# Designed miniproteins, single chains, continued (4): the designs that were tried, part 115

Each design is a single chain, and the fold is of that chain. pLDDT is the mean over its residues in the fold that is shown.

## One batch from the design tools (miniprotein)

Design m15988
Fold by ESMFold2-Fast:
Structure m15988 (fold): chain A 90 residues (1-90)
Amino acid sequence: SLREEALKEVRKLLDEYNVSEEAKERILEIVRKLLDLIEEGKLTAEKAVEAQEEIYEILLEDGLSQEKANELVEKIAEIVQKVYEKIKEE
């Protein structure tokens, strides 16, 4: 499914950036909730921004630099946006 593909892509990115297992699970839970909102037609720009900010803070707590945390948040946002666009076309 699109959801399963997106979660796998996010997990792979988190692995590539050496994110800890604890931070990885927290971030995947946030992404899962965003995907639920997309499926329900309830995703807003405000909720997307709030999720990005929460992921960014988790990455900083996990020891990533601001530059790498921003880069990873943007890549995760791109994955979620692709799911949104594909579901909207159905």
Scores: mean pLDDT 86

Design m15989
Fold by ESMFold2-Fast:
Structure m15989 (fold): chain A 113 residues (1-113)
Amino acid sequence: QVEELRRQAAAYQQAADAYRQTRDELETLTNTFVNTGDKEAGLKAGKLARSVLPERGGALTKQYLEAYAKDKEAAQKVAQQLRDLALAELERRYDEYQQKAEELRQQAEELEK
């Protein structure tokens, strides 16, 4: 039981760390698109945003990619808005999984005593 709780805690910690990595990658890719107009960076950022915001991420990604040729400022604003929404969701998931990992670690310690 103690070993199972520690394994579960490690799995939640690994998932939390993965959300943090996704956050950093999403921020970097969105900034690249905003600063350079790199469509591949915009597409990759959109794919990461869709992983946590499936419907809104797809719609907003299409919107800023299509807008870029006509209104660069509007496209940048939409990309930044999607970034901020996805970062907030990734932070929420990081905190949730981090808390779960800590709770499981504490339960394992209590069972050892």
Scores: mean pLDDT 86

Design m15990
Fold by ESMFold2-Fast:
Structure m15990 (fold): chain A 79 residues (1-79)
Amino acid sequence: LDLEIAGGVAILALSVAALYSPTEEDRKLLREALDRVVQALDAGDVETAIKIFEEAAKKLSPENARIVKRAADLLRQAL
């Protein structure tokens, strides 16, 4: 999987979760994680982007943590 495609899919998944999560706490955490991930990927720092996803997953609801962990795995597989 191309790193550019993996990054795009990860950003899309996080964006959808940020828009449709039932709790404001999850939406806030996902928006903050999304902003940081976009900055890291724009800088070419994929390892930092993966770490941001992993840290966010620790604070999110189980469903959103699962989505974010899958996004991190997708980026890791593209390395």
Scores: mean pLDDT 79

Design m15991
Fold by ESMFold2-Fast:
Structure m15991 (fold): chain A 56 residues (1-56)
Amino acid sequence: SMEEKREKLLKLLDAVIAAQPPPGTDLREALVQASKELGLNLTQEEIDELLAEFGI
């Protein structure tokens, strides 16, 4: 659902903020890494689809 996708994206963004990646780190790559750390193991394509749902 849209709500579940939003919660997943917010959780991933919170994980990226907490990790404090170096300036200039690609957001897609940071989100893929955050997904691995959270045990979600999302691909770059799945991250792109998730971001597209929210106009990012």
Scores: mean pLDDT 81

Design m15992
Fold by ESMFold2-Fast:
Structure m15992 (fold): chain A 67 residues (1-67)
Amino acid sequence: MKPIKWKLTKEQLENLLKSIKEDIEDYERVLAEDPSPPQSYAEDVARKILESFKKMEEEIKKRLEEL
């Protein structure tokens, strides 16, 4: 496993998780509202960013469960 160097307290992890959840929802909303998704190169990039945020959310949740 690749260790993540987290200097964060439980409270900071909870705040980061909330922020990431909000970012995920915002990106999902933008993607859902795009009337021409097949024409948008930017949508493909946004989808990749969304996947990265979801992965970060999962990692943070695991860290919170270990505390």
Scores: mean pLDDT 69

Design m15993
Fold by ESMFold2-Fast:
Structure m15993 (fold): chain A 78 residues (1-78)
Amino acid sequence: SHMQEEALWRSDLLFMIAGSEKILGDDDGARRYTVEALETLIDAGVDPATIRRRVQEALDRGLLTEDEAQRLLERIAA
């Protein structure tokens, strides 16, 4: 849907900001933007497989804590 496409674009922009914050040493900022990016996808009803992949990519990049990833995954584990 158009709403999900907008959420994906917004999420991509927030991930780009998070990556930049991480490079600049703002780990707290990177983490906050990454959580917002993923919550945007969940709230827009993006498919769970896409959300799980993006959570894993964020973990692999050091943009999320394991606790934050677990909380996000619990929201889609229906």
Scores: mean pLDDT 86

Design m15994
Fold by ESMFold2-Fast:
Structure m15994 (fold): chain A 82 residues (1-82)
Amino acid sequence: EKREEAIKALKKALELLEKGPDTPKVRKAIEYAKKALKALEAGDYEKALYYAGLARLYAEEAGNKEAVEYLKKAIELIKEVI
């Protein structure tokens, strides 16, 4: 279902961020993506959406286009569950 698809998208974004350069912006993107994943697994969709949005912002600033696309997919899927 859409929750499980959002979890998969967040995990894929995390994998891509962790494979990339270790920079302050990437570390922030990973931090917020992990917070979004915890919130989503707990059923806190509003908190998951908030943290996923922050993860996307930092991933965009870091220039990781692939991770940004997976974060966008996760955000869209989370919005459909709310």
Scores: mean pLDDT 86

Design m15995
Fold by ESMFold2-Fast:
Structure m15995 (fold): chain A 62 residues (1-62)
Amino acid sequence: GMTKSEKEALERLIKEGYDREEAEEAIRQVVDRHFGYLSRLSDEERVETLVERSREILEAKK
């Protein structure tokens, strides 16, 4: 299941106009690749990092 920070990042990406399933996949990829880094961040910093890095993945697919 998604953490609170992951759910908040997902809702921000959906508000930005990204598809829910594609945004969930992008967030999963960021979490899988950067788990150790993300675990050191505050909840607010984690949400921002998830949004920024997931957006980069989503934009690169277009």
Scores: mean pLDDT 85

Design m15996
Fold by ESMFold2-Fast:
Structure m15996 (fold): chain A 113 residues (1-113)
Amino acid sequence: MELKKEAEELAKRALELANDPSASAAEVGRLTAEAVELGAKYGVDFTTELLNRVASASDSERVLFASRAASGTLDRLAAQNPATASQLQAAKDSVDQATQNSVAANQQRAADA
């Protein structure tokens, strides 16, 4: 099985659910975590691109949930694979940035209401 293609398909599903208002935040988080876990095996660039796309595609609450799920997955992978920890840390920094962007968007929506 082509694991890179599997990670891309999971990323596509996560993005589709992030844009679907009927999907649960938990489902978005779970698929994002699975895609990040597979993507990390193919390098930080793929993982960073996936997380940036999730951050740009969905409402702030879903982005926050997905970002936290991805961060937890990256922490676990870094603990299991210390040789790649620096690369996984860069991906985690991207997740943290997406989380900050989500908080800012929530603040803006509250101000607009």
Scores: mean pLDDT 62

Design m15997
Fold by ESMFold2-Fast:
Structure m15997 (fold): chain A 78 residues (1-78)
Amino acid sequence: KKEEAKELLEKGEKLAKEGGAKGAAEGLYYVMLGYEVGASEEAKETMKSYAFGLAEDDVELAKKAFEAAKKLVLEKIE
């Protein structure tokens, strides 16, 4: 579980670095998946909707949410 969370976080970081609203959305989605490892398909759809909606409305806020979620993932996998 901890290794899966780390892999999801690393994928999120890579996607976020690609930039733009899509990069911010995908980065946030994958870091949220890293926080909720083993989430149901319904929960994953909810997280995806949230991440893409936030990035569509405010890319900078989505980037800030990514940094906050990354911090929580790192605390959870220690």
Scores: mean pLDDT 82

Design m15998
Fold by ESMFold2-Fast:
Structure m15998 (fold): chain A 63 residues (1-63)
Amino acid sequence: KKVEELEKKANEYFKKATDYARQAVAHRKAGNQELADQYSQLATDFAKKANEYYEEAKRLKEK
């Protein structure tokens, strides 16, 4: 079912979001502000996408 694929994607995107957040912190400490901002944006985007996949999976279970 599509639900399992969506849950798998949600978990993958969440892991990526966490990794990008750590990269943002590391680059900020190193003085790489532009890279820090880029990784921070990626972390936000991937976390948002993970939530979207979780919500889609939930809605498919309702139908």
Scores: mean pLDDT 81

Design m15999
Fold by ESMFold2-Fast:
Structure m15999 (fold): chain A 69 residues (1-69)
Amino acid sequence: LSPEEVMALAGRLIDAAEAAWLAVPGVKSVRATAEIDGDRVTVHVEIQADPENLEKARAAAEAGIAAAR
């Protein structure tokens, strides 16, 4: 991946993660950040949610992020 492609991917992953998490009932706030190291992108997501909904929220967010790739 070129640096420009990595930056574009990071932006899409951040948007997808935030949208996916916010769509889940019981999620109160979401903050997503990307860490870029060469051609690697790691998305860190900080979520405020009710514990009973965390497992469902995680599954929904992972599906949303996968769709953005």
Scores: mean pLDDT 71

Design m16000
Fold by ESMFold2-Fast:
Structure m16000 (fold): chain A 97 residues (1-97)
Amino acid sequence: SWIAELRERFEKEKKEALEYIEKEVPEELKPVVLELLELVVEYTEKLLKLMEKEKLKSNEELSKYWKENASEEEKKEYEELVERFRRLIEELERLEE
């Protein structure tokens, strides 16, 4: 299915990101970059589970679900993830000097 293809792509991209961080990212930045990657992974896994649960077959269907059917709890969880991402980006920018 389309979701299975997305899962395979996600796992490949996650592995490539981890290898890049290990080899190329400065030691001072690694903790923040790893936390950013973990947030992206957490969010993506939640989206994939939602898509499987609701039998969504496209990005358009996911967008419609989010606007019309997403619970207030799901929206709040998304807002909290966005805020955590924002704070980590600000920390990373400060560490870049």
Scores: mean pLDDT 76

